# Designed miniproteins, single chains: the designs that were tried, part 99

Each design is a single chain, and the fold is of that chain. pLDDT is the mean over its residues in the fold that is shown.

## One batch from the design tools (miniprotein)

Design m3462
Fold by ESMFold2-Fast:
Structure m3462 (fold): chain A 108 residues (1-108)
Amino acid sequence: LRSEAKTIEEKAEVLLKLLETKHGKHGDGSIGGYPSLTSKEFLDMSDEEFNEYLQKEIALTQASVEDPSVEFHVALVHHLAGLPVTHELTKEEIAALKKVILKKAKEK
């Protein structure tokens, strides 16, 4: 319930898991939908580019929905991650998300 009780790292892990679940694993280790990015590409992005990518991916997913279940899934992603669609991630949140991506890349 209380999103402020969760660490930025925990929110980043939830968001990454939901992105992987929504778009699936592409077999090349990429995550996300359009365009799919590798963990290295995410780590090489600036904070501004990272924020822009995530917000655009979410917005494009909503704009491309013909299936109401996909729209519901996008809304659920925002709710579970505790991040609003219009909220730009802070530098600390981006660093936490990149840390989670790097950790998963090392484990896989």
Scores: mean pLDDT 52

Design m3463
Fold by ESMFold2-Fast:
Structure m3463 (fold): chain A 83 residues (1-83)
Amino acid sequence: AILDLSDLLPETVLVTGPDGKLVEAYKVPRAVALAAGLPADFRLGETVLVYDPETGEYRAATLAQSAEEAPPDYVYVRAEDVF
């Protein structure tokens, strides 16, 4: 089944990026990211594909590397890399 990530990413959160700046990111359950075709073993800074509802296409995005850890079973995806 094709999963529409935008239905599951209704809002962004601010996280501290690797350069110490605040960045907007989507907090996504890992199971949801996997269903969207992302790798099973996520690495911070890895490029992943996320669905863009405005264009109906998948776009490349980079997992945010943050000083704040994602909650268990979640990953951060940079909002700026989605649209």
Scores: mean pLDDT 53

Design m3464
Fold by ESMFold2-Fast:
Structure m3464 (fold): chain A 96 residues (1-96)
Amino acid sequence: SLYDSLSDEKLEEAYKVFITTPDDQSEQLVQDILNVLGLKPSAAQLQELTSLIEEVYSSGLEIDGKKLSLNELKSYENFKKFLKVLVEKYEQLQQV
């Protein structure tokens, strides 16, 4: 998958973007993370990924039967799990 092809340097750069972007700047966060990964979202992908981040910020992220809060996602290990969900959603939104 695209996520599995990411270097540790790209993962760390995306993490820095995540922890430095204000929680009310979800669209900017999507754009900046994808830019770090060398990806350009369509307008539809940007909207859907922004909605995903806003849902995670309000309700947490469920991974492997455990719900992670926004504060828990600020750790690097949990952020990588969140980033994987974002990248997989980006790939799913690619029009065939």
Scores: mean pLDDT 84

Design m3465
Fold by ESMFold2-Fast:
Structure m3465 (fold): chain A 67 residues (1-67)
Amino acid sequence: VPVIDVGYMSDEEMKKRAKELKDKYGVKKIILKGTVYGTVYPSGPSYLTNAKKAFESEGIEVVKIEL
């Protein structure tokens, strides 16, 4: 299961990455990794929630979130 560090990605960048992983690499499941910076930005906890939704909307299951 690949680990995806979403770091400083926009919603649009996350969706593009999700499509690439699904269509080019056949990836169906991922582990999301949040950086320390994710808790400092104004989006805060909603950032990881938005990342999860972006990947799941493209058909990729988020099996775990690492902080």
Scores: mean pLDDT 70

Design m3466
Fold by ESMFold2-Fast:
Structure m3466 (fold): chain A 104 residues (1-104)
Amino acid sequence: SIEELTKYFQSLGFSKETAEELAKKAKELMDKYNISLKALKVTIDSFNTLVENLTGSKIVDLSEKVAEALIKGHLDPMRAKARSEKELEWLDFFKELLKAGAKQ
């Protein structure tokens, strides 16, 4: 549900307003590709771990400069190599997470 997704994004450090927006986008991805809540959380948690390992910071603590560097250095090259619409939409969602974190 949107409420469970909102609570999940709040647990990652996003404000309620930002978490609600991310929850709606995540639900669209889940509904389109029949992704379970468990699978969604595992994928996002793995991405959060990757960001923390690369930067030493949580997504919600990233500067705009660092978020842009991650997008250009990692996500855009992955997008260019993507073989499916599902993979492209996941990468676009990860860009939204980085941008949302940097805006806080």
Scores: mean pLDDT 87

Design m3467
Fold by ESMFold2-Fast:
Structure m3467 (fold): chain A 77 residues (1-77)
Amino acid sequence: MTLEELNKRIEEVKKQIEKASGEQRKLLRDIYFELGAMVAALEARRAGVISPEDAERLIAEYQKHVEELEKKLKELS
């Protein structure tokens, strides 16, 4: 996943948050923070703060959290 793809997803989630309320808004905000953590991991990799392997593992973990949150969001529909 690229930084450009993540930033695009973040902008889409921000627009959804503006239109959402209650539990839906909470889940969207949680997704927003997980996507931000993925961006931080990519930037840390670029800065040499973490290894490419550690960055890949962290991004995979955060992506799994996003998928779990998106599943919960779907259950509210």
Scores: mean pLDDT 86

Design m3468
Fold by ESMFold2-Fast:
Structure m3468 (fold): chain A 65 residues (1-65)
Amino acid sequence: MKIKEMSAEALASELLARGYALSVEISGNKVTLYLKELTPEVQELLERIKKKLEELGFSLEVYLV
């Protein structure tokens, strides 16, 4: 389980590294992303990350700040 959590953090941190996300939280099987703005480019990246997270058994929640 720790390995899956680390993989989920790595996927979510891609948005942080690109400056699209303000913070990431992991609680149980949920990954929560706090986004500065939701543009079409960010939405495409979110779709790819969501699919990868679902393969790891996580759900993705997104909030605009």
Scores: mean pLDDT 74

Design m3469
Fold by ESMFold2-Fast:
Structure m3469 (fold): chain A 78 residues (1-78)
Amino acid sequence: MDKIIERIHELARLAGRQGAPREVLELIQKATSYALKGDFESAARYLEEAARLARDAGLDDVAQSLRDVARTLRREGS
């Protein structure tokens, strides 16, 4: 769990460094909050939304990494 939260924080920092829109960073923060509460389904949903907006902003690598973390959260929550 803690390692996944650390990865989400690293992706938030990377997205910010690459100029991601504020909305992407806010969605990642929401995902982190839900993950800390053990609500992995909601966390994954918010990361998937953040990935969609990141892709629209041209941040394809960040978007893919956010989708990969969302998949991991869904698997751990099962």
Scores: mean pLDDT 84

Design m3470
Fold by ESMFold2-Fast:
Structure m3470 (fold): chain A 85 residues (1-85)
Amino acid sequence: SQMDAGIALYKAMLDPDRDGVITREEIAAYIEELLGRTLSQEEMDAAVDRILAALDPDKDGVVSYAELEAFLRETREGNRALMES
């Protein structure tokens, strides 16, 4: 699936065993891979902000790889909303 492909791409780009954290740019790349299309800067910022609101409630700007993977695999509603937008 595109979700699994995106997770695999993320793992290929960033070794999760090193720091276990991801950047906004890495989340953005994963979202584009998941949707199979390029988003505008504004659409991408909105999508990333939605994910960060769910995964980073403390707003410290840090999201672990494990939290992102769990969110994307377990949160079918969030994935559906991104694809239907």
Scores: mean pLDDT 60

Design m3471
Fold by ESMFold2-Fast:
Structure m3471 (fold): chain A 67 residues (1-67)
Amino acid sequence: SYADIVTALAEKEIAELEKKVKLSKEEREELYNLFDQLKAALEAGDIATAQALARQLGRKLRELSKK
């Protein structure tokens, strides 16, 4: 499903980031908070909110990858 694909891609990106950069506890918590919100929106069928959260998560991942 769309939800399964988006969730799997987000999880993979977070895991790859954690291999490449040293994240603080606060930075890791922020990423997983966004991930949980994304998952909740997908489970609720709120695609518009899920897309906005996916974009926000992507921006955060990109910013943290510069460490």
Scores: mean pLDDT 83

Design m3472
Fold by ESMFold2-Fast:
Structure m3472 (fold): chain A 99 residues (1-99)
Amino acid sequence: AVVVTVSGGGTVAEGGTATLTGTVSGAPAGTYLVSFVLKSEATGKERLVGADLASADQPVATVVIENLTREDTGTVYAYAIDTATGQVYRGPGTKLTVV
């Protein structure tokens, strides 16, 4: 199965920057649009924080989140969308803490 695993969470200062990676595994071929979503613990709101392309040969997508606020404390997860089929794949997220 195709799975996207997000890493690069952790503790970041308010006003700071976080670099997050989404690794697409189990993808034998194709190009995937990896869309990163941050779910705030404070508000429960989800927002798109960025997107990048991944493929079987380059399975890591990267996004940079700038100008973090304390309300951005939460979980970042990703959706990998197969650009040929439109199928959506998910996987485990990472925790982001803004202090």
Scores: mean pLDDT 84

Design m3473
Fold by ESMFold2-Fast:
Structure m3473 (fold): chain A 65 residues (1-65)
Amino acid sequence: EFVVVELEAGEIRTAEESLEVLDKAADIARELAAQGITPLVLVNTTVLTEDGSFETAKIEISAER
């Protein structure tokens, strides 16, 4: 079974915030994989770029067993 899960992360302004979001997405993917589901977790976020502007990003996380 294949399931797509979308998470809303909002604005990410620090490296710690981005790691926290990725850790949560990975935990969800592992939990679904433990139940025999093929997970695709999409994280919707806005990140601060090096030129000081904000950019919308969608980060794709998957898990294997």
Scores: mean pLDDT 68

Design m3474
Fold by ESMFold2-Fast:
Structure m3474 (fold): chain A 87 residues (1-87)
Amino acid sequence: SAEELMEKAQEYMKKAEEAGKEGNGKKAAEYGQLGYKYGREGYRKAKEEGDAVRAAASGILGVGSAVTGGIAAKKAGNEEEARKALE
């Protein structure tokens, strides 16, 4: 259901934030993409059901997940470049 998809998007967004806080950009990006996937599917189903509030919430969670994962991945990439420059 749209509710289940929204819940999954919220869970993966939280996991992306946790991974980002730990400095694990790869893990944050993976969770961010999963949150985006479930948020997008939740948005589509909620829109079909006429639930504008749940559609908006799912969309926000999906985009937020992708942004969180992307920022963490970029940060990890900068650390990787710095490490390579020292070797």
Scores: mean pLDDT 74

Design m3475
Fold by ESMFold2-Fast:
Structure m3475 (fold): chain A 60 residues (1-60)
Amino acid sequence: SRGEQARRKALEYTASQEVADAVAEPARAGDPLAWAEMGWKAYEEGGNQGLAAEKSGLGY
């Protein structure tokens, strides 16, 4: 589902369970496509910054 895709992207870009859960919850609440698309786009736009945050979070 789009919610699952958004969660996966959040984890890939931020390595943050909190962010992934925040994206997935609104998708489950009843507008999964609109929220998932917003979340996906945000993480795509933050691509390099998201990767930097992920490395930092993992202690790299």
Scores: mean pLDDT 54

Design m3476
Fold by ESMFold2-Fast:
Structure m3476 (fold): chain A 98 residues (1-98)
Amino acid sequence: SILDLLEEVQEIIREIARKAKSTASLSQLVLLLIAGGEVSLAIHLVKNKAPKSVIAEVLRGAIGELERLLSLETDPEVQALLKEAIEKLKEALRQVEE
């Protein structure tokens, strides 16, 4: 389900935050927190049966923030987690736009 994908993305973001705790720049941490907030908002919107167009826009925002973060990331393990989160968000977006 869309909710299962978004909850999996939340867990991946938490894992990224744990790994980045002492090594991330302030800019990277801010991008991660914004992306995490957007995913939490998307979960809330899905649970409250918000319009598909609104959910899709929030998901595009989260994807964009994580893609920006990926472009700044040098740790291969964190890059892999970011790529996994982005692909799951793109899958959730496809399911919303059906």
Scores: mean pLDDT 87

Design m3477
Fold by ESMFold2-Fast:
Structure m3477 (fold): chain A 120 residues (1-120)
Amino acid sequence: MVTLTESGGGTVAEGGSRRLTAKISGDLKNILVVSWFRQREGEPLRLVATITMGGLVDYAPEVAGRATASFDWEKKTLYLDLRDLRVEDTATYYRAVVVLMDDGTGKTFWGEGVPLTVVA
């Protein structure tokens, strides 16, 4: 079982930067993809960034150029660095981990979410 421990949320001034972190406990063996999602109030859940365990990183157009997703294998920690923050970046941020199961299927594990509030 994969457990995700989150930090780095809270309140940030507009134009500022913030690092969100999610520490993964357990063995990294069989992890296929780690991802960041966000949900704004009254909106659907949206993908922010993906990191495949092959090293490919992809970003949603809304955050391209303002976000960097990275994974520290030694610390087993997923990061999302956000910069040039806008009030519209106010959301709860979720990390998701896709794990290869023994039946050959992928199963997604979600954390509880990190609230981030950007104030003008």
Scores: mean pLDDT 78

Design m3478
Fold by ESMFold2-Fast:
Structure m3478 (fold): chain A 66 residues (1-66)
Amino acid sequence: MKEKLKELIEKHGGPIERELTRQYLDGKITPEQAEELFYQRLAEVAKKELGVEISPEEIRKLKREL
Protein backbone atom coordinates (compact mmCIF):
# COMPACT_ATOMS: atom_id res chain seq x y z
CA MET A 1 0.00 0.00 0.00
CA LYS A 2 2.70 2.56 0.94
CA GLU A 3 4.37 2.03 -2.47
CA LYS A 4 1.07 2.58 -4.34
CA LEU A 5 0.45 5.76 -2.33
CA LYS A 6 3.93 7.07 -3.25
CA GLU A 7 3.22 6.31 -6.93
CA LEU A 8 -0.10 8.15 -6.62
CA ILE A 9 1.63 11.20 -5.08
CA GLU A 10 4.21 11.21 -7.91
CA LYS A 11 1.56 10.76 -10.64
CA HIS A 12 -1.07 13.23 -9.37
CA GLY A 13 1.02 15.61 -7.24
CA GLY A 14 2.38 17.60 -10.19
CA PRO A 15 -1.00 18.30 -11.81
CA ILE A 16 -2.61 19.21 -8.46
CA GLU A 17 0.32 21.49 -7.54
CA ARG A 18 0.08 23.28 -10.92
CA GLU A 19 -3.69 23.83 -10.47
CA LEU A 20 -3.24 25.22 -6.94
CA THR A 21 -0.24 27.37 -7.98
CA ARG A 22 -2.42 29.00 -10.67
CA GLN A 23 -5.11 29.74 -8.05
CA TYR A 24 -2.45 31.21 -5.74
CA LEU A 25 -1.02 33.42 -8.53
CA ASP A 26 -4.60 34.55 -9.31
CA GLY A 27 -4.91 35.69 -5.67
CA LYS A 28 -7.74 33.21 -4.99
CA ILE A 29 -5.93 31.30 -2.22
CA THR A 30 -2.98 31.84 0.14
CA PRO A 31 0.19 29.68 0.09
CA GLU A 32 -1.00 28.08 3.34
CA GLN A 33 -4.40 27.22 1.80
CA ALA A 34 -2.63 25.82 -1.29
CA GLU A 35 -0.56 23.46 0.91
CA GLU A 36 -3.66 22.27 2.85
CA LEU A 37 -5.68 21.76 -0.36
CA PHE A 38 -2.78 19.88 -1.98
CA TYR A 39 -2.82 17.16 0.70
CA GLN A 40 -6.64 17.11 0.89
CA ARG A 41 -6.90 16.55 -2.88
CA LEU A 42 -4.30 13.76 -2.78
CA ALA A 43 -6.31 12.09 0.04
CA GLU A 44 -9.46 12.33 -2.15
CA VAL A 45 -7.59 10.82 -5.12
CA ALA A 46 -6.30 7.96 -2.92
CA LYS A 47 -9.88 7.17 -1.85
CA LYS A 48 -11.19 7.34 -5.44
CA GLU A 49 -8.35 5.47 -7.21
CA LEU A 50 -7.20 3.01 -4.53
CA GLY A 51 -10.27 2.80 -2.23
CA VAL A 52 -8.03 3.83 0.68
CA GLU A 53 -9.12 6.25 3.39
CA ILE A 54 -5.99 8.20 4.32
CA SER A 55 -5.61 11.50 6.17
CA PRO A 56 -3.86 14.53 4.63
CA GLU A 57 -1.33 14.24 7.49
CA GLU A 58 -0.36 10.69 6.44
CA ILE A 59 0.09 11.84 2.82
CA ARG A 60 2.33 14.68 4.07
CA LYS A 61 4.50 12.10 5.88
CA LEU A 62 4.75 9.96 2.71
CA LYS A 63 5.71 12.98 0.58
CA ARG A 64 8.57 13.77 3.01
CA GLU A 65 10.03 10.34 2.09
CA LEU A 66 10.07 11.25 -1.63
Scores: mean pLDDT 79

Design m3479
Fold by ESMFold2-Fast:
Structure m3479 (fold): chain A 100 residues (1-100)
Amino acid sequence: AAEAAELRQLLDRLGRVFREAYEAIKNNDQEKFDKYLEEMKRLVEEALERGFITPEQAEEALKYIDEAKKSTDKEKQLEYLGRAFLAFAGPLVDRLRALA
């Protein structure tokens, strides 16, 4: 199924972006952290455009991306990065599961 393949590719891209953002936090690389949060935001916008998530689900994920971006300490950056990931990945996994 074409949709299942697209969802898997999107989840793979999201997982990569999450890992890169996580490593940036660990390495105190604010420039890379901001870069990968913007990439995660673009993935949310792509998923919304394709109808893979609802506007409400997109807004929740974007809210946590914004909170992560404005956070100044590692603990809060990790917390909001994790919340953004779960808010976005959850709906995608649920949709993929429904296609099985």
Scores: mean pLDDT 88

Design m3480
Fold by ESMFold2-Fast:
Structure m3480 (fold): chain A 89 residues (1-89)
Amino acid sequence: MEPKENTVLSIETSASTKESQDLANEIFSKYVGETFFGPLPLVVTNLQFRFLAELVDRGIIPDSEKIDITITLQSGDETFVEKVTLGFK
């Protein structure tokens, strides 16, 4: 069991429309500075599910709007950059 702390340093978004871009930035900004415990791939996967659920709840359907997200995470003494595309799969 490895209690590894992962802190979100920044989230950068790129969407096909200004409306989606502005809403995505509003939603994702609240996760900057948050800390998640566990392996990095699990943390990234959990963030993807959270982002997808909030976008759908706010009226953005990621399968019609492609949102590219770059997440920068501090894990221990190292910084990781993870890139994900939100879309219904």
Scores: mean pLDDT 73

Design m3481
Fold by ESMFold2-Fast:
Structure m3481 (fold): chain A 95 residues (1-95)
Amino acid sequence: SKIEELYKKILELLREMGVDENTLEAFEKVMKALIEKVKKMSPEEQKRFIETLERMVKALELAKENPELREQFLKMVKNTIKQLAKELGLEVPEE
């Protein structure tokens, strides 16, 4: 699955950038729940989700090359995980 391929790539990039274990676990939980829901959505919504993941991969690859951008993208990722967890009715990670 393209979605699973992109999710795995994002997870690898986050680990390489030194994201903490609690954030990675929250990301995995949120992404697994989100992927399950997206698989039941329309093809158009699935395409938009794939596009969002592809943009995230590109942004993280750019952040990995640029230390100044790294902190900015990591903050964005943590905030996005927290927002998605709330939207999905999952437990929200600390901060």
Scores: mean pLDDT 74

Design m3482
Fold by ESMFold2-Fast:
Structure m3482 (fold): chain A 106 residues (1-106)
Amino acid sequence: SESVEKARRLLESLSDEDFEEAIKVLEERIKEIRELIETNPELVGANAEKLIEKLEEVIKLLKELLEGKKEPNDEELILLGTALAYAEALKRGPEAVPALAEEIDA
C-alpha cells in the first residue's frame, strides 16, 4: 500500500507534458538498447530484452493515461513509478541497463 501511495503521489505531481517527455526518453533508450544488443551485447547484459519488454509496457500505459482511456490499478501504479525512475537513470546512458535489468528479476 505504501508503494502504491508513493507512486500515486508522484503521478499526481506530474503534468501531461512530463508524461510526454518520459515517453520520448523511454522510446529513445529502447532504440539505443536494441542497437547495443546488436553491436555490443556484453555492455547491456543478458536481461536487456526483458528491460525492453517492460519499457514497452510502460510506454503503452503512459499513452493510455494521456488519452484518458484507462485509470491505473495498483500494479500499474507501481510499474509507472519504477519506469519513471528507470527513465531518469537511463538519461545518463546505457551503462545503467544491466543494473536496471537485474532489478526487474529481483
Scores: mean pLDDT 72

Design m3483
Fold by ESMFold2-Fast:
Structure m3483 (fold): chain A 99 residues (1-99)
Amino acid sequence: SREERKKELKEQAKKIVETYKKDPHNPKLLADIINLLRKYPEPEDRGEFIGYLLKELNVPKEAAKVEAKSIVDFFGPFLGLTEEEKEKIIEYAVKEYLK
């Protein structure tokens, strides 16, 4: 269900940020993020996950869109994203962040 996907995405975002805070160079971070984004290919799910990451990282409101763009641009090549798909993911990420 949508609620089960949101719960998994939120819990995984929390775990990823906890790992990052302990060791930002941990190679498992890249693998875990890519695997989760591949598991949930829909722009809404991908965007919500990035929104949860931004919240857990305590990104300020004014930086949320710029940081979402940075994340999407970094992972875009690993996912084969078009510019339109990137825009949709960023919009969903900012929307989730602002909740």
Scores: mean pLDDT 87

Design m3484
Fold by ESMFold2-Fast:
Structure m3484 (fold): chain A 100 residues (1-100)
Amino acid sequence: KKEELLKKLLAVLDEAIKKNADDPGLVALLEEVKAKAEELAADESLSPEEIVNEVLKFLREKAAELLAKTKDVEKQKKLAELVHELIDKMEEILEEIKKS
């Protein structure tokens, strides 16, 4: 289940990176979240639920840091929309993995 979870999480993050390739700040944030997901999935003591919860916590923290540095209101909206979309997709993946 952890390998399937990681594969699906990385696919969502890779798609987001491709769609935002023209925004280096968003790409850097997404790459950090991807690295964190890989690190957490390597921890044999963590459940799939704990992995997703920690990834979501890290995403929210990194997004808040980027938002604080962003002066452009439209870029702030784009970041907020991306974060909400990623949270929804990752929670959906976790529910799918739990049912499998």
Scores: mean pLDDT 83

Design m3485
Fold by ESMFold2-Fast:
Structure m3485 (fold): chain A 91 residues (1-91)
Amino acid sequence: SMSAEEIEERKKLLKREAEEIAKTTPDPELAKYFKEIAENVETDKAKYYEALAKAYRLMAEELRKEGRDEEAALFEKYAEKYLEIAKELEE
């Protein structure tokens, strides 16, 4: 299991990455989802993981449009895992 310190460092990294993607992506829908991730990373854990799952799903859809099916499948697995974490936190 991850320590509280490792979880906090991961949150900081994810927030920074989400903010960068929100600023650089030309897709307004992707920008919206990554902004939601950045805003929620330190507040509501269930909402944070749900937003993260949505973002990975949208990234997977874009990767499939580019023919990057293996990378899309990996991001779909990330989305599924984060969605399961969100469900566990809501139960």
Scores: mean pLDDT 73

Design m3486
Fold by ESMFold2-Fast:
Structure m3486 (fold): chain A 68 residues (1-68)
Amino acid sequence: MVKITVHVPLPDSWSDEEKALALEYGKKAAEALAKQLREKLKAETGKDPEIEVEVVPSNGEPSVEVKE
């Protein structure tokens, strides 16, 4: 089971609407990454892996972290 954590910038200087949009974009990016990894693992193992995705606030640049 693999967990993907996507860090999305949510600085306090942003408006509530901007923070909401950032979270939505983070979810879309996370879903795309999960799909890519799922397809790769499925092709390599012949098994459908369980992949979980989480969106976490971050400062400045967005990033991605993969947990086993």
Scores: mean pLDDT 74

Design m3487
Fold by ESMFold2-Fast:
Structure m3487 (fold): chain A 88 residues (1-88)
Amino acid sequence: DLYDEEHNKKMIEYAKKIIAKSKEEYEEIIEETLEEIAKIEEESPTPLEAAKKLEEKAKELEKKNTPENHLKAELFLNAAETERLRAL
């Protein structure tokens, strides 16, 4: 039925808009988190100290077990691992 196809098309378009808005919100969270990471890295005297500060931030975020905080914690831990490798 052509009518059902057009309705489904409209619903898919609406769903895409909701997903795009959620994606935009998550992208903003990621950008803010990366800025915070960069600031910690820049303000830390050594890569090892940067890694420790990033790990502590991840630990704080994990205390509030939400998908958003889990994503942020993973970004902090990934950055911490990179800094530890630079300290070698």
Scores: mean pLDDT 81

Design m3488
Fold by ESMFold2-Fast:
Structure m3488 (fold): chain A 95 residues (1-95)
Amino acid sequence: SREEKLREEYRKHVAEADKAIAEKDYESAAKHLEEAGRAFEELLRLQNNPVVDDVAELFKKAAEAIKKGDVSLAASLYTAAEILAIGAQIDQELA
């Protein structure tokens, strides 16, 4: 399905970003985080998740942080985006 392909794209780019961070290749890490963010945004749109725009902004800020080598800030922003998306999905399913 489209959702399965987007989940696979997301996992792939997150894994590549982690590898790039370990190699201190922050430019490559940022590009992979941007691609992961795009896949996640598209997945949230398919699910009618109401926080798509907020999640998109957090992923953009995470990619900007990693370009500057601020791994801690990037990780915090990325985690915040995931938690926000999961929370909204749970709220939508329970409503």
Scores: mean pLDDT 81

Design m3489
Fold by ESMFold2-Fast:
Structure m3489 (fold): chain A 55 residues (1-55)
Amino acid sequence: AAVNNTKNAIAAIIASTNFDLDTLIAQLINLQAASSLSADTISAIAKSIIQSALA
């Protein structure tokens, strides 16, 4: 149930961008600017969330 809820949340975020890659990229740039995190850190967090959702 928790895994399915996490997958649904990720799917909803992707769907909310209307499959628009430019919008997704813009949101990631804004997140990096606001958090001062490196691209590698953001990538690691994203991978961790996806891996956790699939486990």
Scores: mean pLDDT 54

Design m3490
Fold by ESMFold2-Fast:
Structure m3490 (fold): chain A 103 residues (1-103)
Amino acid sequence: NILKQAQDYYNLGLEEEKNGNLIDAILLYNASISLYETAPPTKEVYRNLGDAYDKLGEVLEKLGLLKQAARAYRKAADYYERAGDYKKAEEARRKAEELERKA
């Protein structure tokens, strides 16, 4: 089940991020994103893609990779908008714009 595997990778990414293993978190969030992007397009899948890209942005920002973090937040905003979550889309867009001014 691709959706279960994508969610499992996302949850492992959260655990690695919490433990300070930021590189492992990036790899796991990217694995989750890759699987969700091959899944049937539903609002739930788009929300999960938004969450995964938002977390990827947070980790990249912690590593000082501001341009990559901004790009991840832009992707999060796009997916949240497709999911109908306009508030999270606006929050992610704001984070991207802040980092784009610093990069």
Scores: mean pLDDT 91

Design m3491
Fold by ESMFold2-Fast:
Structure m3491 (fold): chain A 81 residues (1-81)
Amino acid sequence: METKLISVKAEKDGDVATIHIELGEGDEESRKRLIIKVAKEVQEELDALVGDIILTLYNKDGTKTTTDGATGASSVEPIPE
């Protein structure tokens, strides 16, 4: 089952752009593919306009996924309480 994109919010502080993404229900592989795809597409589009891009995904299960737009590498960690 493919994951649906619920919301995207972008913010910029200096030379760093941070994009917050909320995803709906989907299988783990579908979610990972969508995150990597969005990170790469955003990095390619904004590479001419802005510096480094960090994507932060907030999951409904209380975790967050941080993705580097330049490399496509991602990590999942619990949101600090």
Scores: mean pLDDT 62

Design m3492
Fold by ESMFold2-Fast:
Structure m3492 (fold): chain A 103 residues (1-103)
Amino acid sequence: MTTLRFDFSVEVEDGVPAAVFSLSVSGTPNPEERVERTPEEKTLESDGRRLTVRVEEVRYLRGGVAVVTYSISFSDGRSLRVEVRAEVRDGRVVTGQSGTVTV
């Protein structure tokens, strides 16, 4: 049994909009198991700067790897995609990658 927990937030960090990600997996990954949590699009605007984060894709890969792909859009019209990965080894709980992207 696999539980994929992922979260994202948009926050003001030192007066700048920032996107913060966290991903953890527990149990044994199965490509057929559903993500228990699907976050919605979040937008933050501060001091004329805007950041929008959207979940694009959640997938399980061979070897017990879970990947969440985010789309980040900036007020100047630029965008980028970020992948956050977590691994499960021998059925043990593993805290996955986390990251922060600022405008």
Scores: mean pLDDT 59

Design m3493
Fold by ESMFold2-Fast:
Structure m3493 (fold): chain A 90 residues (1-90)
Amino acid sequence: SEETEKHRRELVEMIIEELEEYYEKNGDEVAKETAELIRKAVEAEENEDDETVEELAKKLEELWKKLPEELKKRIEERLLEKRKEVAEKK
C-alpha cells in the first residue's frame, strides 16, 4: 500500500538523518558513506534495478559493521520508537 511505502520512506530518511548528523558532529566518514549508499539504494529500488540493490546491500552490510556501536544503538532505538508510534495510532 502507499501508506506502507510512505512509512518505509520516512524510516529510511530518519536513518540517513542520524548518519549525516553523526558525520557532522564526529567527522565519521563511514557514517557519511553509509548515508550516501542508502540514498543510492533507494534510487535503485525506485528504478527496479534489483542487481544494483543487491550490490549496494552487500556494501551497506560491510559499512554497518564499521559504524560506532553508539550510532547503531541510536538508530535502532529511533526505529523502535517510530514503529510504536505507528502501532499506537491504530
Scores: mean pLDDT 79

Design m3494
Fold by ESMFold2-Fast:
Order: sequence, then structure tokens, then C-alpha cells
Structure m3494 (fold): chain A 70 residues (1-70)
Amino acid sequence: SEEEKEKIVKRIEEITEEMIESIKNKDWEKFFEKMRELRKLLKELYEIDPEVAEKVAEEIEKRLKEAIEE
């Protein structure tokens, strides 16, 4: 469970970075594709650890908002 949680968090981090790159490149098709993957992974994380999922979701939202405002 803990090992699985770490793998999900790492994948979420990688997808978030790809989404930020998509915003900077104005590649909205890729952005929405990655957003769908992110939502699926966040749902899996919520089933394992809701507190960690909530914090991760908040950090992602903040980072994406900052990238859009640049």
C-alpha cells in the first residue's frame, strides 16, 4: 500500500509537470489529455490516503493556476 501510494504520487508529479509544459506551449489538447489521467490517479490516491490526496490536489491546483497566470 505505501509503495503503491509512492508510485501514484510520483506519476501525479510527472503528469503535473507535463501539464505545466503544455500550458507554456499552448498545447491545450495535450493538457486536457493529461488532466484526464491526473483525475484518474487522484481518485486512486483518495482510495488509499484521502489526506495525502487532498494536499496533493491543492498543490497541483496552485501550480497550474500559477502557470496559467504567467
Scores: mean pLDDT 84

Design m3495
Fold by ESMFold2-Fast:
Structure m3495 (fold): chain A 64 residues (1-64)
Amino acid sequence: VRATVEEIDGKYAAVVEFEGRTYRLLFETREEAEAFAEGVARGFEDPALRERGLAYLEIADQYG
């Protein structure tokens, strides 16, 4: 998995790329976006956490 942070229109997006899919979550601060991206990258080391994390990211992407 690849997790990065981008600045979009004065907000920060945590961008997660996994198996050809891209998920974006918007945060008000760069620190929050970076912490989330690192947490996701670490969580994807466990297959069970990866599946639940992907479900969460798919839901959250619908709001961002």
Scores: mean pLDDT 72

